# Designed miniproteins, single chains, part 104

Each design is a single chain, and the fold is of that chain. pLDDT is the mean over its residues in the fold that is shown.

## One batch from the design tools (miniprotein)

Design m3843
Fold by ESMFold2-Fast:
Structure m3843 (fold): chain A 96 residues (1-96)
Amino acid sequence: MELTPLGKKVMEAGAAAALAALKAGAPVELAMRVLASGVDAAFAISLGADPEEVLARFEADMAAVAAELEARGLTAAADAVRAVAAAAVAALRAEL
């Protein structure tokens, strides 16, 4: 199954956020949750879902993971997820 160009960029954004979280000390389970959100968003967009609705859901999922990281005292990992997600969502919306 091949993703649309926008879907591929959303998946890359999820992977970048997951990697940034891991580098900042996030547990694998939370990094995998970030990656899974990016994959789900990429498939939804590629299957014809509204990109704005999908990006809003992706943004909400990233905020939820960042809040969980912060609750665990992993502030650097939470900040990394927030920063990468905010930049990615802004860049993707600029392509719409």
Scores: mean pLDDT 83

Design m3844
Fold by ESMFold2-Fast:
Structure m3844 (fold): chain A 66 residues (1-66)
Amino acid sequence: SAALGRALAVKELVELSGLSREEAQKIVDEVLEIGDLEEAAKLIVEKAGLSEKDARGIAQGVLTLS
C-alpha cells in the first residue's frame, strides 16, 4: 500500500540520516511530487546526506509502492 511504502521510507530515512520523522516525511512527500527515480535520489542525497546507493533504494521503494 502507498501508506506502508511511505512509512517504511520515513523509518529508513530516520535510521540512516538521523533526521526527525517530520523532516523524513517532507522528503518522502517531495519524492512523490518529483515522480522520477534519478531526481528523487538526488534530492535524498542533498537533504539527508545519504549515499547514492541508499538514496536510490529509498526512492525506488517510495515510487514503486505508491
Scores: mean pLDDT 81

Design m3845
Fold by ESMFold2-Fast:
Structure m3845 (fold): chain A 82 residues (1-82)
Amino acid sequence: SAALQEMAELARRQAERYEAAAEEAEAQGLLALAEALRAAAETLRRIADALAAGDVAAAEALARAGEEELRALHARALAELA
């Protein structure tokens, strides 16, 4: 559907923003934050691909898995920023 294609495009744009933020974090020596941002970007790209294919169930599963992965990385990123 057009709505799913629009959502996929929004997810791709957000992934690009996270990738740019990761590059900036890495330049500042914030390696755990850069890792978390790149993981989030990759998850968003996979979600976008599922949405573009019309596979909402796959997109939902990827979002849940991505939340769990990011939660694991979050503690390391917070330790860098503290």
Scores: mean pLDDT 85

Design m3846
Fold by ESMFold2-Fast:
Structure m3846 (fold): chain A 95 residues (1-95)
Amino acid sequence: SLAEEARKAGLSADELFELAEELLKQKKLAEAKALADLAAELYYEQGKVTKAVAIKLRWIGLEFDVEKELEEQIAKAPKEEAEKLRKEYKENVEA
């Protein structure tokens, strides 16, 4: 998985979360969530509980912003494009 590859590459928790934010902008929700969860786990392993919680809360906010943007894009899109966007969102959430 991408999370396993990132861990093997020796990325820090901060770098993992930055990559998660980048993937979220690309609407790769499942992959982005896996990296954000890994970043939070690394902070927990380091005893940085407050930072781990902050990362999870920040992730919830970013995910909400992406969902809102996607809903706006779907509302403005032609029917065929809207159906494609809904399908891609479902596939990314369910992975």
Scores: mean pLDDT 75

Design m3847
Fold by ESMFold2-Fast:
Structure m3847 (fold): chain A 55 residues (1-55)
Amino acid sequence: MKLPKEIQDFLKELSKKVSDEFLKELEKLAKELLKKGESVNEILKKITEIFFSKL
């Protein structure tokens, strides 16, 4: 399953700051949220919240 370009670009930027394992978890979460019908903006919001919770 292919993620929207906006989500792919965001994850690429995060890859510079997080482990490969954590990045894979975020990508999996984004794919699951997309399957549930969440909007791109909601998915980006959820990923951002999780990212900042790990800082």
Scores: mean pLDDT 78

Design m3848
Fold by ESMFold2-Fast:
Order: sequence, then C-alpha cells, then structure tokens
Structure m3848 (fold): chain A 64 residues (1-64)
Amino acid sequence: SMEEVIEEIGREVGRLAAEDPSLTREQLRERALELAKRKGVELSEEQLEKVMEIGEREAVRLLT
C-alpha cells in the first residue's frame, strides 16, 4: 500500500539522517524523492511531509 511505502521511505531517510548528521533537510527531501522514484511512486507534497516526519522520529529513536 502507499502507506507502507511512505513508512519504508521515511525509515530509510531517518536512518540516513542518523548516519550522517551533516545532511541538510533539503538533501534528505531529495533522497526521499529518489527513493520514491526507484519504487515507482510519485509522492505528493503532503506525502513527502509525512515521509520527513517519519524520518525525524526514526532518527531520534536511533540516536537515543
């Protein structure tokens, strides 16, 4: 489902953010869009914001 794809991309973006704290939010957004393209999905702006929210939570989880 689209919800599962959003969760998967969000978790991967969060992992990247935790591994490399020098990555900007803009670079993380670009990575999210690249990951979506590889999965054959086009993210709306609303869906991309969901991905970023999930990524932020995952990064915090991994760093605590």
Scores: mean pLDDT 86

Design m3849
Fold by ESMFold2-Fast:
Structure m3849 (fold): chain A 61 residues (1-61)
Amino acid sequence: MERTITVVTPDNQTFTVTEKDGEITVDGPAEYQPTLIKMVKLGLEDGEAVRAAREAARAAA
């Protein structure tokens, strides 16, 4: 199953995170990649809650 998530950092940088068949790919500046990988793993484990929080953050921002 393929999922694509867009992440906006506090520094207003945009990243695209793609999960395909358990493989996680991050496209964006390297300095945030460890944090994004950690957040995506948390998202996979707690999927709906994390996605809902990120959508709320995007709507508020």
Scores: mean pLDDT 64

Design m3850
Fold by ESMFold2-Fast:
Structure m3850 (fold): chain A 67 residues (1-67)
Amino acid sequence: VSEKELEEGVFLVAVAVYKSVALRTEDPEVIKESIEKLRKIKEEAKKKGLKEAAEYAEEAIKEVEAH
């Protein structure tokens, strides 16, 4: 496993965690913080060339905002 593959895996897991938290909570502050974390993950993934992680983060943000 390359460093880039490990890094992308970590980002994908982070997206899944924050998405799950945001979709399962009724706390507006937790939802807001989770969206902010997802946005930061998307930005960092784009900077690092982690295309799958960036796309997943974008989809997660849209799902949370639509929920």
Scores: mean pLDDT 82

Design m3851
Fold by ESMFold2-Fast:
Structure m3851 (fold): chain A 113 residues (1-113)
Amino acid sequence: MEVDERTEKFKELADKVIEKGREAAEQVRAIDPELGPVFESAVEALKGLLDRAIEEIKKSTLEEFQEIVRRARDEATAILDGVINNASDNPEARKIAEELREEVLKAFDEALS
């Protein structure tokens, strides 16, 4: 099977985002066990978002690809902003959420460059 370069680049982005999300969830579980499920739910939401984007990319034009990636970035940002808001009462957990948001946005920006 020939793999489209756009699809492979986005899969690599998706893998990085999910791995960073899993690392953040494990770190938060050690600090605040009640926030562990919040981060885990966000990781599952990100997985669903990214899997859907991959299926759209497989059928997309180059112009549509850029729109799909930008939309996924915006939706991922909303998910992570929700995590930051839920972690607001715990400064250490909030810092982990803010660092995760930064790393996820960097991964999307690299895919868009």
Scores: mean pLDDT 83

Design m3852
Fold by ESMFold2-Fast:
Parts: sequence; C-alpha cells; structure tokens
Structure m3852 (fold): chain A 70 residues (1-70)
Amino acid sequence: SEEEKVIEKLEELAKKGDVDALRKLGYVYMQQKNYDKAIDWFEKAIALDPDDRLAKNGLNFAKSLKEQAA
C-alpha cells in the first residue's frame, strides 16, 4: 500500500540518521495505536538529537496513551 511505502522510505531515512524521519515514524505508529513502536522511534530520535522538543513531547504522549490503553 501507499502507507507501507511511506513507512519503508521513512525507515530508510531513519537508518541514515534523519531525525525528522525518526520522529515521523513515532507519530505514524502512534496513529496506528502501536505505542511500543512509537516510543521506540521517539527514543531513537532523542538519542540523536537530545534537544528535539517535538520528539520529547511525542514520547511523553505515546507513554500516556499506552498507560490509558492498558
């Protein structure tokens, strides 16, 4: 599907150290309600850019959604 192609391209960019791609993958998985994968991608974004406020906000939100879904 087109969505799967977008995810594949984002994962390719993320493997090359693209912080924007790492953060976008976090939000994509959050939309799919896969909070564990969302958390993992946001943590990878923060590891490469500790000052990425959007990734930190995404991480906190994904953790909150995971707690609510439990």
Scores: mean pLDDT 86

Design m3854
Fold by ESMFold2-Fast:
Structure m3854 (fold): chain A 106 residues (1-106)
Amino acid sequence: MSLVEEAEKILDHVIRTFLRRLEGKLSPEELERFRRFLEELKKKAIEFIEKNKLSQDAVDELVSRLSAIVGEGVERVLAGEMSLEEAIEEVKREFEREMAKILEKQ
């Protein structure tokens, strides 16, 4: 299996886990919106891995950091500390920051 295929499987598992945690807390419309956002985020992460020919270590770091960033956003939404819209914007900013850091290390 390629690094890309392994990253996709891990991210698919992470997405399913977070969506399950939000079931019953978000409306069906909000849950669908967040699912689409996470699928877009996964696509961007995979494209970034392929375009920059990331090493195994860099892929592992990116996947781990994305999981942590999304997880923090989910926890803040569940706690009522952030709206879904605010969490999506924060995750986008943190993801862009992590991509920049990975490129700086190469």
Scores: mean pLDDT 84

Design m3855
Fold by ESMFold2-Fast:
Structure m3855 (fold): chain A 55 residues (1-55)
Amino acid sequence: LSPEQQALVDMILTIARDNNLSVEQAVHLARSLAESLGFSEEEIEAIVAELRKRL
């Protein structure tokens, strides 16, 4: 992952932990935020894959 992708993953992990989000909720949040930040579909899927590994 790029540093920007890693920062988003770390942010979503913190939000998921603090708000007791399910994996599906965390993934949905990550996709929505990454899309809003202008990440490509390939970059978003890499973020989601890393998030699923760390959740």
Scores: mean pLDDT 84

Design m3856
Fold by ESMFold2-Fast:
Structure m3856 (fold): chain A 97 residues (1-97)
Amino acid sequence: SSIFNEEEPLDENVGNAIEALINGTPLEEAMKKYGVSKEQILKAIEKALEIFEESKKKVEEALKNKELTEEEEKEIKEKLKELEKEKEKLEEIKKKI
């Protein structure tokens, strides 16, 4: 169908399947529920990991700014920890696939 030939942003169903996997849903159940393939999930995880690495680099660059207040530095460090946690979750589900 024409829909499968259009270059669109990440399929919302693929995103929902990944979130379900992070929350402990089995791979086969997530695939069936959201109508997505294992290959679509793997490609989306790999792309998300690349985006997290780029975001982490930008956050680390912001931390090098010595003009930051103590509060701003704390907020940036908390955001970096959150990015690392999300990355670890994605890497763990990729190992199970």
Scores: mean pLDDT 76

Design m3857
Fold by ESMFold2-Fast:
Structure m3857 (fold): chain A 75 residues (1-75)
Amino acid sequence: DEKIKKLFEELKKEYEENKTKEAEELLERARREEEEYYAPAIEASKDPALLKKIEEAIETAAILAALAELEEKKK
């Protein structure tokens, strides 16, 4: 949703062009980890609306995890 898009835009703006690739790689990794964690729930669900909400939750969690890891690397 709108919040997820804004968080991703802020992530890109926080880093210089040469740092954006690292931020995007961390985001992709975090997204994969969240998808694996929710995979059983996704497979069990028959509700398309619920599946979309799970997808949005995965994207939000992935962005937050990537931001946390980037902050840790700054130290």
Scores: mean pLDDT 68

Design m3859
Fold by ESMFold2-Fast:
Structure m3859 (fold): chain A 58 residues (1-58)
Amino acid sequence: MELARAVKDQGPTAPGVLGLKKGDIVEILKRYEDGMAVARSLVTGETGLVGLDGLELI
């Protein structure tokens, strides 16, 4: 299981984009070559797209 922490607040800016608060822990499900990933929030249980630039691996 690959976990990451949100390093900044990120609102859902488009359909399918995951909203995160700084400090939220997510599970990375799939990475894309463009720097995006599909992640699951361990806070809300929601899945969606997230930018890898907003995440720190733990």
Scores: mean pLDDT 78

Design m3860
Fold by ESMFold2-Fast:
Structure m3860 (fold): chain A 68 residues (1-68)
Amino acid sequence: SMRAEELRRKGLEHIEAAEDYIERGDFAKAREHLEKAREYAERLRELGDFESAERILRRVEELERRLE
């Protein structure tokens, strides 16, 4: 569906932004983008797209470990 496609795209955009901010050392901005990616993953779960949600959340968890 177009809604699921949009949510997947936005979630991935926020992950890419978080990765870029981590590379720059801007961990505050990275955390903001990871939080938004989590929100899009939860919306994907609400639509029944569990596989896409899980993939996004796994990437979020990996990047969050780099911020510890």
Scores: mean pLDDT 88

Design m3861
Fold by ESMFold2-Fast:
Structure m3861 (fold): chain A 57 residues (1-57)
Amino acid sequence: ASEEQLKRAQEALATASPERREVIREIAGTLRDIGDKIQEGIDEGDLSKAAEGKITS
């Protein structure tokens, strides 16, 4: 267990303003969605599905 990483994360959260925390949450949500689409493409063995989504965007 990395006690130093845990302490650093707690200090970052304590220092972050409410507005900054909202921005971080939105970024995390976007990264999660991208990760889910990549994982689904790998599971299906077809990365072209992810590429098609980018073309239609």
Scores: mean pLDDT 62

Design m3862
Fold by ESMFold2-Fast:
Structure m3862 (fold): chain A 74 residues (1-74)
Amino acid sequence: TPYQYYVDQYGDTDVSTISEFDQDQQDTIQRALQGDDQRSKQVASVMIQIGIDNQGRGITFSQISSQGMRIVYG
């Protein structure tokens, strides 16, 4: 899948460095990345990329999650 690139790039990322994510949100993303569900891993990895690209811009976790879901699922 084209989204496997994001899993390969961000699957081991220290999400605590992403200013847009609080601790509970970081834990949610890490659980998704460590799980066996490929779509959840893809969404989490895309969310990490969106969070990195938007650090300090005040984008909400809800907006990041919505965009990640839309990108992976269409």
Scores: mean pLDDT 75

Design m3863
Fold by ESMFold2-Fast:
Structure m3863 (fold): chain A 57 residues (1-57)
Amino acid sequence: MERRIEIEAREALLVMKLVILGKREEAEEVRRAVDEAIAAGDLERAERIIEEAEKKL
């Protein structure tokens, strides 16, 4: 279950960075998509969403 905690930590840091950059809409979209993937038990998808958003920074 360390994997889920790690994903949630990465999400929090990414959302904070996006907000600081003025990309609030993107921050909200990332949070929603990651939360939906985690709720579905799809941790691989959650990780991919975070990775793709990080590349757009």
Scores: mean pLDDT 81

Design m3864
Fold by ESMFold2-Fast:
Structure m3864 (fold): chain A 63 residues (1-63)
Amino acid sequence: EELAYEWALRSAVLTLVQKGVPVDEARKIAEEVAKEAVKYGREKNLTLQEVIDLARKLAEEKV
């Protein structure tokens, strides 16, 4: 669970930064996105990779 959050967070930050969001702002958005992805993943019994992919998709929707 904690590992899923850390990887989801990193994936979301990278996605936002690649789209031109400043690192500090990207980190704040990514924290919310990672929490949502981990919560949904826990409820739907997703794999670690699926949680990471969901966090990336949710981050893209914020831009």
Scores: mean pLDDT 82

Design m3865
Fold by ESMFold2-Fast:
Structure m3865 (fold): chain A 98 residues (1-98)
Amino acid sequence: SEERLEELKKELEERTKELLEETKKKIKELYEEGKSRQEAVALAIAATLRIIGDGIEIALELRREGREEEAEEVLEYAAKLAREALRELLALIDELFG
């Protein structure tokens, strides 16, 4: 149902926000420890892949239930969240590392 799809999107959004804040904290710690910009970028990419992975997991479950259109919508939403998260993380890296 539309209600279940919206709940799944909300769960994915909440997980993404938590991961984003944790990753921002780790990037700041890398900067404070004198680590490279490359290590910070690697963390940003890893976080992006985790968001996509969570979306794939949900989509595969929906496909097993015969909900192909809802599975596609979750994947599109995960891709949007991942793109927005990567943009925010790269902006933070630019501010800290130059």
Scores: mean pLDDT 89

Design m3866
Fold by ESMFold2-Fast:
Structure m3866 (fold): chain A 71 residues (1-71)
Amino acid sequence: SIERLEEILRKEEEEMKEQIEELEKEIKKLEEELEKLEKEGAPKEKIDEVKRRLLALEITKKILESLLKYV
């Protein structure tokens, strides 16, 4: 049934939107953590770890946003 496929697609779209919102919240928290660590002169290794986490989240967000625009 086409109706069941439409329900699945809408649910997937809603789930992706929720994932993007959660990623945005986590990115903001990590950006604040990074700013604090840089101001406090934290070790480079810790700063680099947070930067890698931010990059991974930003890439994941961009992938989800691209999927939403194309599907």
Scores: mean pLDDT 83

Design m3867
Fold by ESMFold2-Fast:
Formats: C-alpha cells, structure tokens, sequence
Structure m3867 (fold): chain A 81 residues (1-81)
C-alpha cells in the first residue's frame, strides 16, 4: 500500500503538469485510499510521511486551479470510510 500510495502521488504530479485536473484529483484520491490502508495495516509511520507528500501535491493542484476537484475527490474517499 505504501508503494501504491507513492505511485499515485507521482501520477498526480504528472497530471498537474499536463493540466489534467480530473486525472490529478482521481490519482490523489487513490493515494489517500492507500494511505488509509497503510493505517489499517498498522503502518502509521509510513502513512504520516505519505500524508506530507500528498499535502505538497494538493498544494500544487490548488495553485494550478484544481482545488475544487481535489477537495471533492478527498471528500468522496472520506465518505467511503
């Protein structure tokens, strides 16, 4: 799950660079799901570190004008919990 979260975070960065807000939001949502799976598996330390990296990419997405799409994706993941 930690490796999958890292891959999703990297994919989100690429979508932001390409101007694809929907792709970025979807990839950030996937990263958040994998972070929660890490918590559920007891890997809290990795989840904390990945959350920091996720936050950096969320900030980039907001600066690129994708804040609303990112927020909706995060809300959806939280509702699935």
Amino acid sequence: SSQQAQQSIDQARQYIRQGDGDGAAQSLGQALRHIYQSIDNGDVQSAIQLSGRLGDVVDLGQQAGFGDQVRRAADRVLQER
Scores: mean pLDDT 81

Design m3868
Fold by ESMFold2-Fast:
Order: C-alpha cells, then structure tokens, then sequence
Structure m3868 (fold): chain A 56 residues (1-56)
C-alpha cells in the first residue's frame, strides 16, 4: 500500500533523527508530517514507537 511505503520512509527519517540527537522535537514532527503527507498525530505515534526501541 502507498501509505505503508510512505510510513516506512517517515519511520526511517525519525529513527535517524533520534539516533543523532537522542530525541525529536515537535517542530521536526510537524516538518515530517508535511513532507510525507501524514498527520502530525501519526508521526508523533511513530516517533514514540521508535523512541521505545532505543533504550540506550
């Protein structure tokens, strides 16, 4: 599904930001939501899931 492909790309970019900074800001979430055409709430959910994987 196209939405699955888009979410995968968004998830990879979120993961990269978290690995680099240890966190992701609200402004970065809004930027990603606009870039990938996904809701801010959805990007926020993806960011929480990615943060939960990085317990380092």
Amino acid sequence: MPSEETKKKAKEEISEIIKKNGYITEEELKELAKKYGVSVSEVRKLAREEKAKYNK
Scores: mean pLDDT 75

Design m3869
Fold by ESMFold2-Fast:
Structure m3869 (fold): chain A 60 residues (1-60)
Amino acid sequence: TVEQQAEIFERAAELHEKQGRYDSAARAYRGLADSYEQLGNTEKAEEYRKKADELERKAA
């Protein structure tokens, strides 16, 4: 389900971020944002997209 996909992306994002793998964390947060968009939660989707953008800048 989309809810299960969101959980997987959230766990992956947290793990990658803890390991300093900011590019991988950003990709996982984008997947999480897409999952929330599919669930109709636009506010959380936008929040996680902003988080992904921040991590991508940190990786550069």
Scores: mean pLDDT 83

Design m3870
Fold by ESMFold2-Fast:
Structure m3870 (fold): chain A 55 residues (1-55)
Amino acid sequence: MEELRQRFRELADRALKEAKEIDELSKVNPEEAYKRRQKLSDELVEEQARLKAEA
């Protein structure tokens, strides 16, 4: 349980960093930024589901 909570916090930190990188990318390549944003959203949903299944 405690390790799972820590993994969720790490996932949130990673998501924040990735979102910042996507924002910077959108200034140079908006098409690629759009694809990255959608992929990040999908990855976060999958990772959260996997972490919950491991609990």
Scores: mean pLDDT 77

Design m3871
Fold by ESMFold2-Fast:
Structure m3871 (fold): chain A 58 residues (1-58)
Amino acid sequence: MDAQKEWVLQEGKEAVRAGKPVEEVVEAARTFLSQTLGFSEEEVEEVEREIREYAEKL
């Protein structure tokens, strides 16, 4: 995984662990990946899926 994508995924998982609502975490990650880092919708959806799956396993 790209280091920047991996960093955003890790930050998202930390936020979910800290009790932040998963929808807010996913929305923030999507915005950062697409608008700031310029990743494709497909790559953004991959990170979103991993954050959601992580939250469901908690």
Scores: mean pLDDT 81

Design m3872
Fold by ESMFold2-Fast:
Structure m3872 (fold): chain A 99 residues (1-99)
Amino acid sequence: MKVTVEPKTIEVPEGGSATLTVRVEGAKAEDVGIRLVDEDGRPLPPGLSFEVRYEGDTATITLTGLKPEHAGRYRVLATDGRTGETALSDPVEIKVLPA
């Protein structure tokens, strides 16, 4: 299984929203759980939450209410619910511009 995320760099104003498009290859998107993790595959920092929506072979991750402390590199973790296989995307950089 392979996971790709776009864009690789996104800038948002403080309080803004970021949307990432995730593509999964080698598994059906409907069978795959998508989670956002930090650069090392650890859980997200406190106060950061995301929503995932699935459409065909793609998913979108939306983060809302971003603060400057949420800036950093993140990865998408995909888990195939049928096989238990996991895959991590390349890092995505989120920049949050102070108000």
Scores: mean pLDDT 80

Design m3873
Fold by ESMFold2-Fast:
Structure m3873 (fold): chain A 56 residues (1-56)
Amino acid sequence: SGTERQVAALEAAAEEAERRSRELQDLGAKNPTYLPEAEHLAQLAADLREVAEELR
């Protein structure tokens, strides 16, 4: 169904945001200017997963 495709897309987007957040957290250990963007991406990933769960 269209909903299953939307859920899969949201979960894939959340995984990508989580991966990028981890990369920026690693960079943030040397340069703290990366940390706000890392936190923003982690929050975005959580929000995307919540939307995906509510669509089920």
Scores: mean pLDDT 88

Design m3874
Fold by ESMFold2-Fast:
Structure m3874 (fold): chain A 55 residues (1-55)
Amino acid sequence: MEEERRERDAQHVYDLAKLAGLSDEEAERIAQRVKDGMPVDEARAEIRRLRTEKA
């Protein structure tokens, strides 16, 4: 049950990372971290950080 939720959260985070302009590799890395137990809010912070570094 929680594994299915983590998979959905990981997919959501992947989509957010791609919309933010991150590469497939970066998006997959963050999504994998969510699958490993990282909270979605922390993953969103990572996406914002990486986007800022690329700007």
Scores: mean pLDDT 78

Design m3875
Fold by ESMFold2-Fast:
Order: structure tokens, then C-alpha cells, then sequence
Structure m3875 (fold): chain A 61 residues (1-61)
């Protein structure tokens, strides 16, 4: 559980940083952070779409 809790916290922190980069218009940083979070390379366009989905989910929560 402690390991899972740490992973979740680290992923939440990366997601928050990716959203902050997205809001700042830093698409390269947002794509890099999301690529790390999802474990695969993402284009800035793919990262933007994923972050838009995260922002919609956050607005609903």
C-alpha cells in the first residue's frame, strides 16, 4: 500500500506539473511530463488532448 500511495502521489504531482505547463503554453514540457507519467512518448498534440481530458475530469470532480 505504501508503495502504491507513493506512486499515486508522484503521478498526481507530474499531472499537476503537466497541467501547469499546458496553462503556461509550454507544450514541450507538458508532453515530456505526460510521456513520463504514461510511460510512452507523446507528441505535443497528443499531450494537449490528454490534458484537456484531465481538465474536464478535474472540473467534474
Amino acid sequence: SATVDRVVAAEAARAAEAIAAYRAGDWEKAAQLLSTLLGRPLSPEEARRILEAFLAAMAAA
Scores: mean pLDDT 76

Design m3876
Fold by ESMFold2-Fast:
Structure m3876 (fold): chain A 56 residues (1-56)
Amino acid sequence: SRALAPEHAAAVIGAARAALDAHPVDGLEGSIAAGEAGKAKWDEIRADVQYEELSA
């Protein structure tokens, strides 16, 4: 996969960690939530990056 800018990678990781921290008593549920949160954040970033690439 393409390397993200540090700020974009931090945003994805932050979203995933927040979701995991919200489910401390269920590791599996927390892992699923973390993956979903990270994917949603990545999808937002990808849309912005694609727009910037087309504009450059």
Scores: mean pLDDT 66

Design m3877
Fold by ESMFold2-Fast:
Structure m3877 (fold): chain A 64 residues (1-64)
Amino acid sequence: SKREEAIKKLAEGELELLRNQGISDEELLEEIEKVIPEAKEYSPLEALILFEKKYEEELKAKDA
């Protein structure tokens, strides 16, 4: 869906920014795991996609 594509694009952009800041994929996964415990079972991109989905749901819940 267009929404899934938008979330993936956001996650890709965030991953690129974090890598440019010198943050390793392992370090990124550790930080996401603190919020999403299953993140360690995913790739860095997949973990960020899950994080973005959770963040969007929280924003929508507050606006609704």
Scores: mean pLDDT 76

Design m3878
Fold by ESMFold2-Fast:
Structure m3878 (fold): chain A 82 residues (1-82)
Amino acid sequence: AADYLVEGNIAYINKDYESAVKYYEKALSLDPKNARAWLLLGKSLYELEKYEEAIEYYEKALSIDPNNKEAKENLEEAKKKL
C-alpha cells in the first residue's frame, strides 16, 4: 500500500534502514507488483550491507520493470561488493 511505502521512505531518509525494510515488506505484502517498493527494499538492504539480499530484490524489481535504469545500476553496484 502507498502508506507503507511513505513510512518506508521516511525511515530510509532518517537512515533507519531496519524500519525501512519492515515498511517496504508490508507494502509488498499488499502490492507484490510494485517494482519501486522492491527497488527501495533492495536499497535499504544495501545500506545494511546485506548485498546478496539487495541483489535478489533488485532482480525482483527488474522482473517487473526490466527498463528501470536505477535498478540496473544498483544491481551492478551491489554485485561489485561481493
Scores: mean pLDDT 88

Design m3879
Fold by ESMFold2-Fast:
Structure m3879 (fold): chain A 69 residues (1-69)
Amino acid sequence: ATPEQVAANLRLVAADWGTPVVPDEELLRLAQEIVDLAKKHTAALKAGNEQEAADYASKIVKLTREALA
């Protein structure tokens, strides 16, 4: 997924749930961070580093909540 796709999906979720989303520039920044963390999460899983993968997954959830606040 690209940052633009992640941002578009977050906007759709926000619209469906009637919740505000952060401004576009901040949303794209958060989407980029989510994409980068998702790549690191996938790399950690491939390396068999379950603890590191879990840490990245937790960070992705936190950023998603920040985007939808």
Scores: mean pLDDT 79

Design m3880
Fold by ESMFold2-Fast:
Structure m3880 (fold): chain A 96 residues (1-96)
Amino acid sequence: AEEEFNKGLLLRAEGKLEEAVEAFKKAIALDPNYAEAYTALGHVLYLLERDAEAVYAYRKALALDPNNETARELLERLLAIDPSLEAEAAKLTALS
């Protein structure tokens, strides 16, 4: 899980955003309680303009770690821009 998470961080830094999504999804598949991987996934999904999926990921991060200031701040910012994203994210059962 941590190895795939670190790979995702490197790919994100290189601008390989789609590959970073796959690495973070692999980290989550290995450790479903990996709150930091959900936060990082949400950020990359936001950069890819996959905003409903980003909201879903941040909600998962906050469910696992309610004190995650980064996930909370980014979620609040997205919902301030488009409040309808909450309803769209609620329809998601898994990330695509």
Scores: mean pLDDT 81

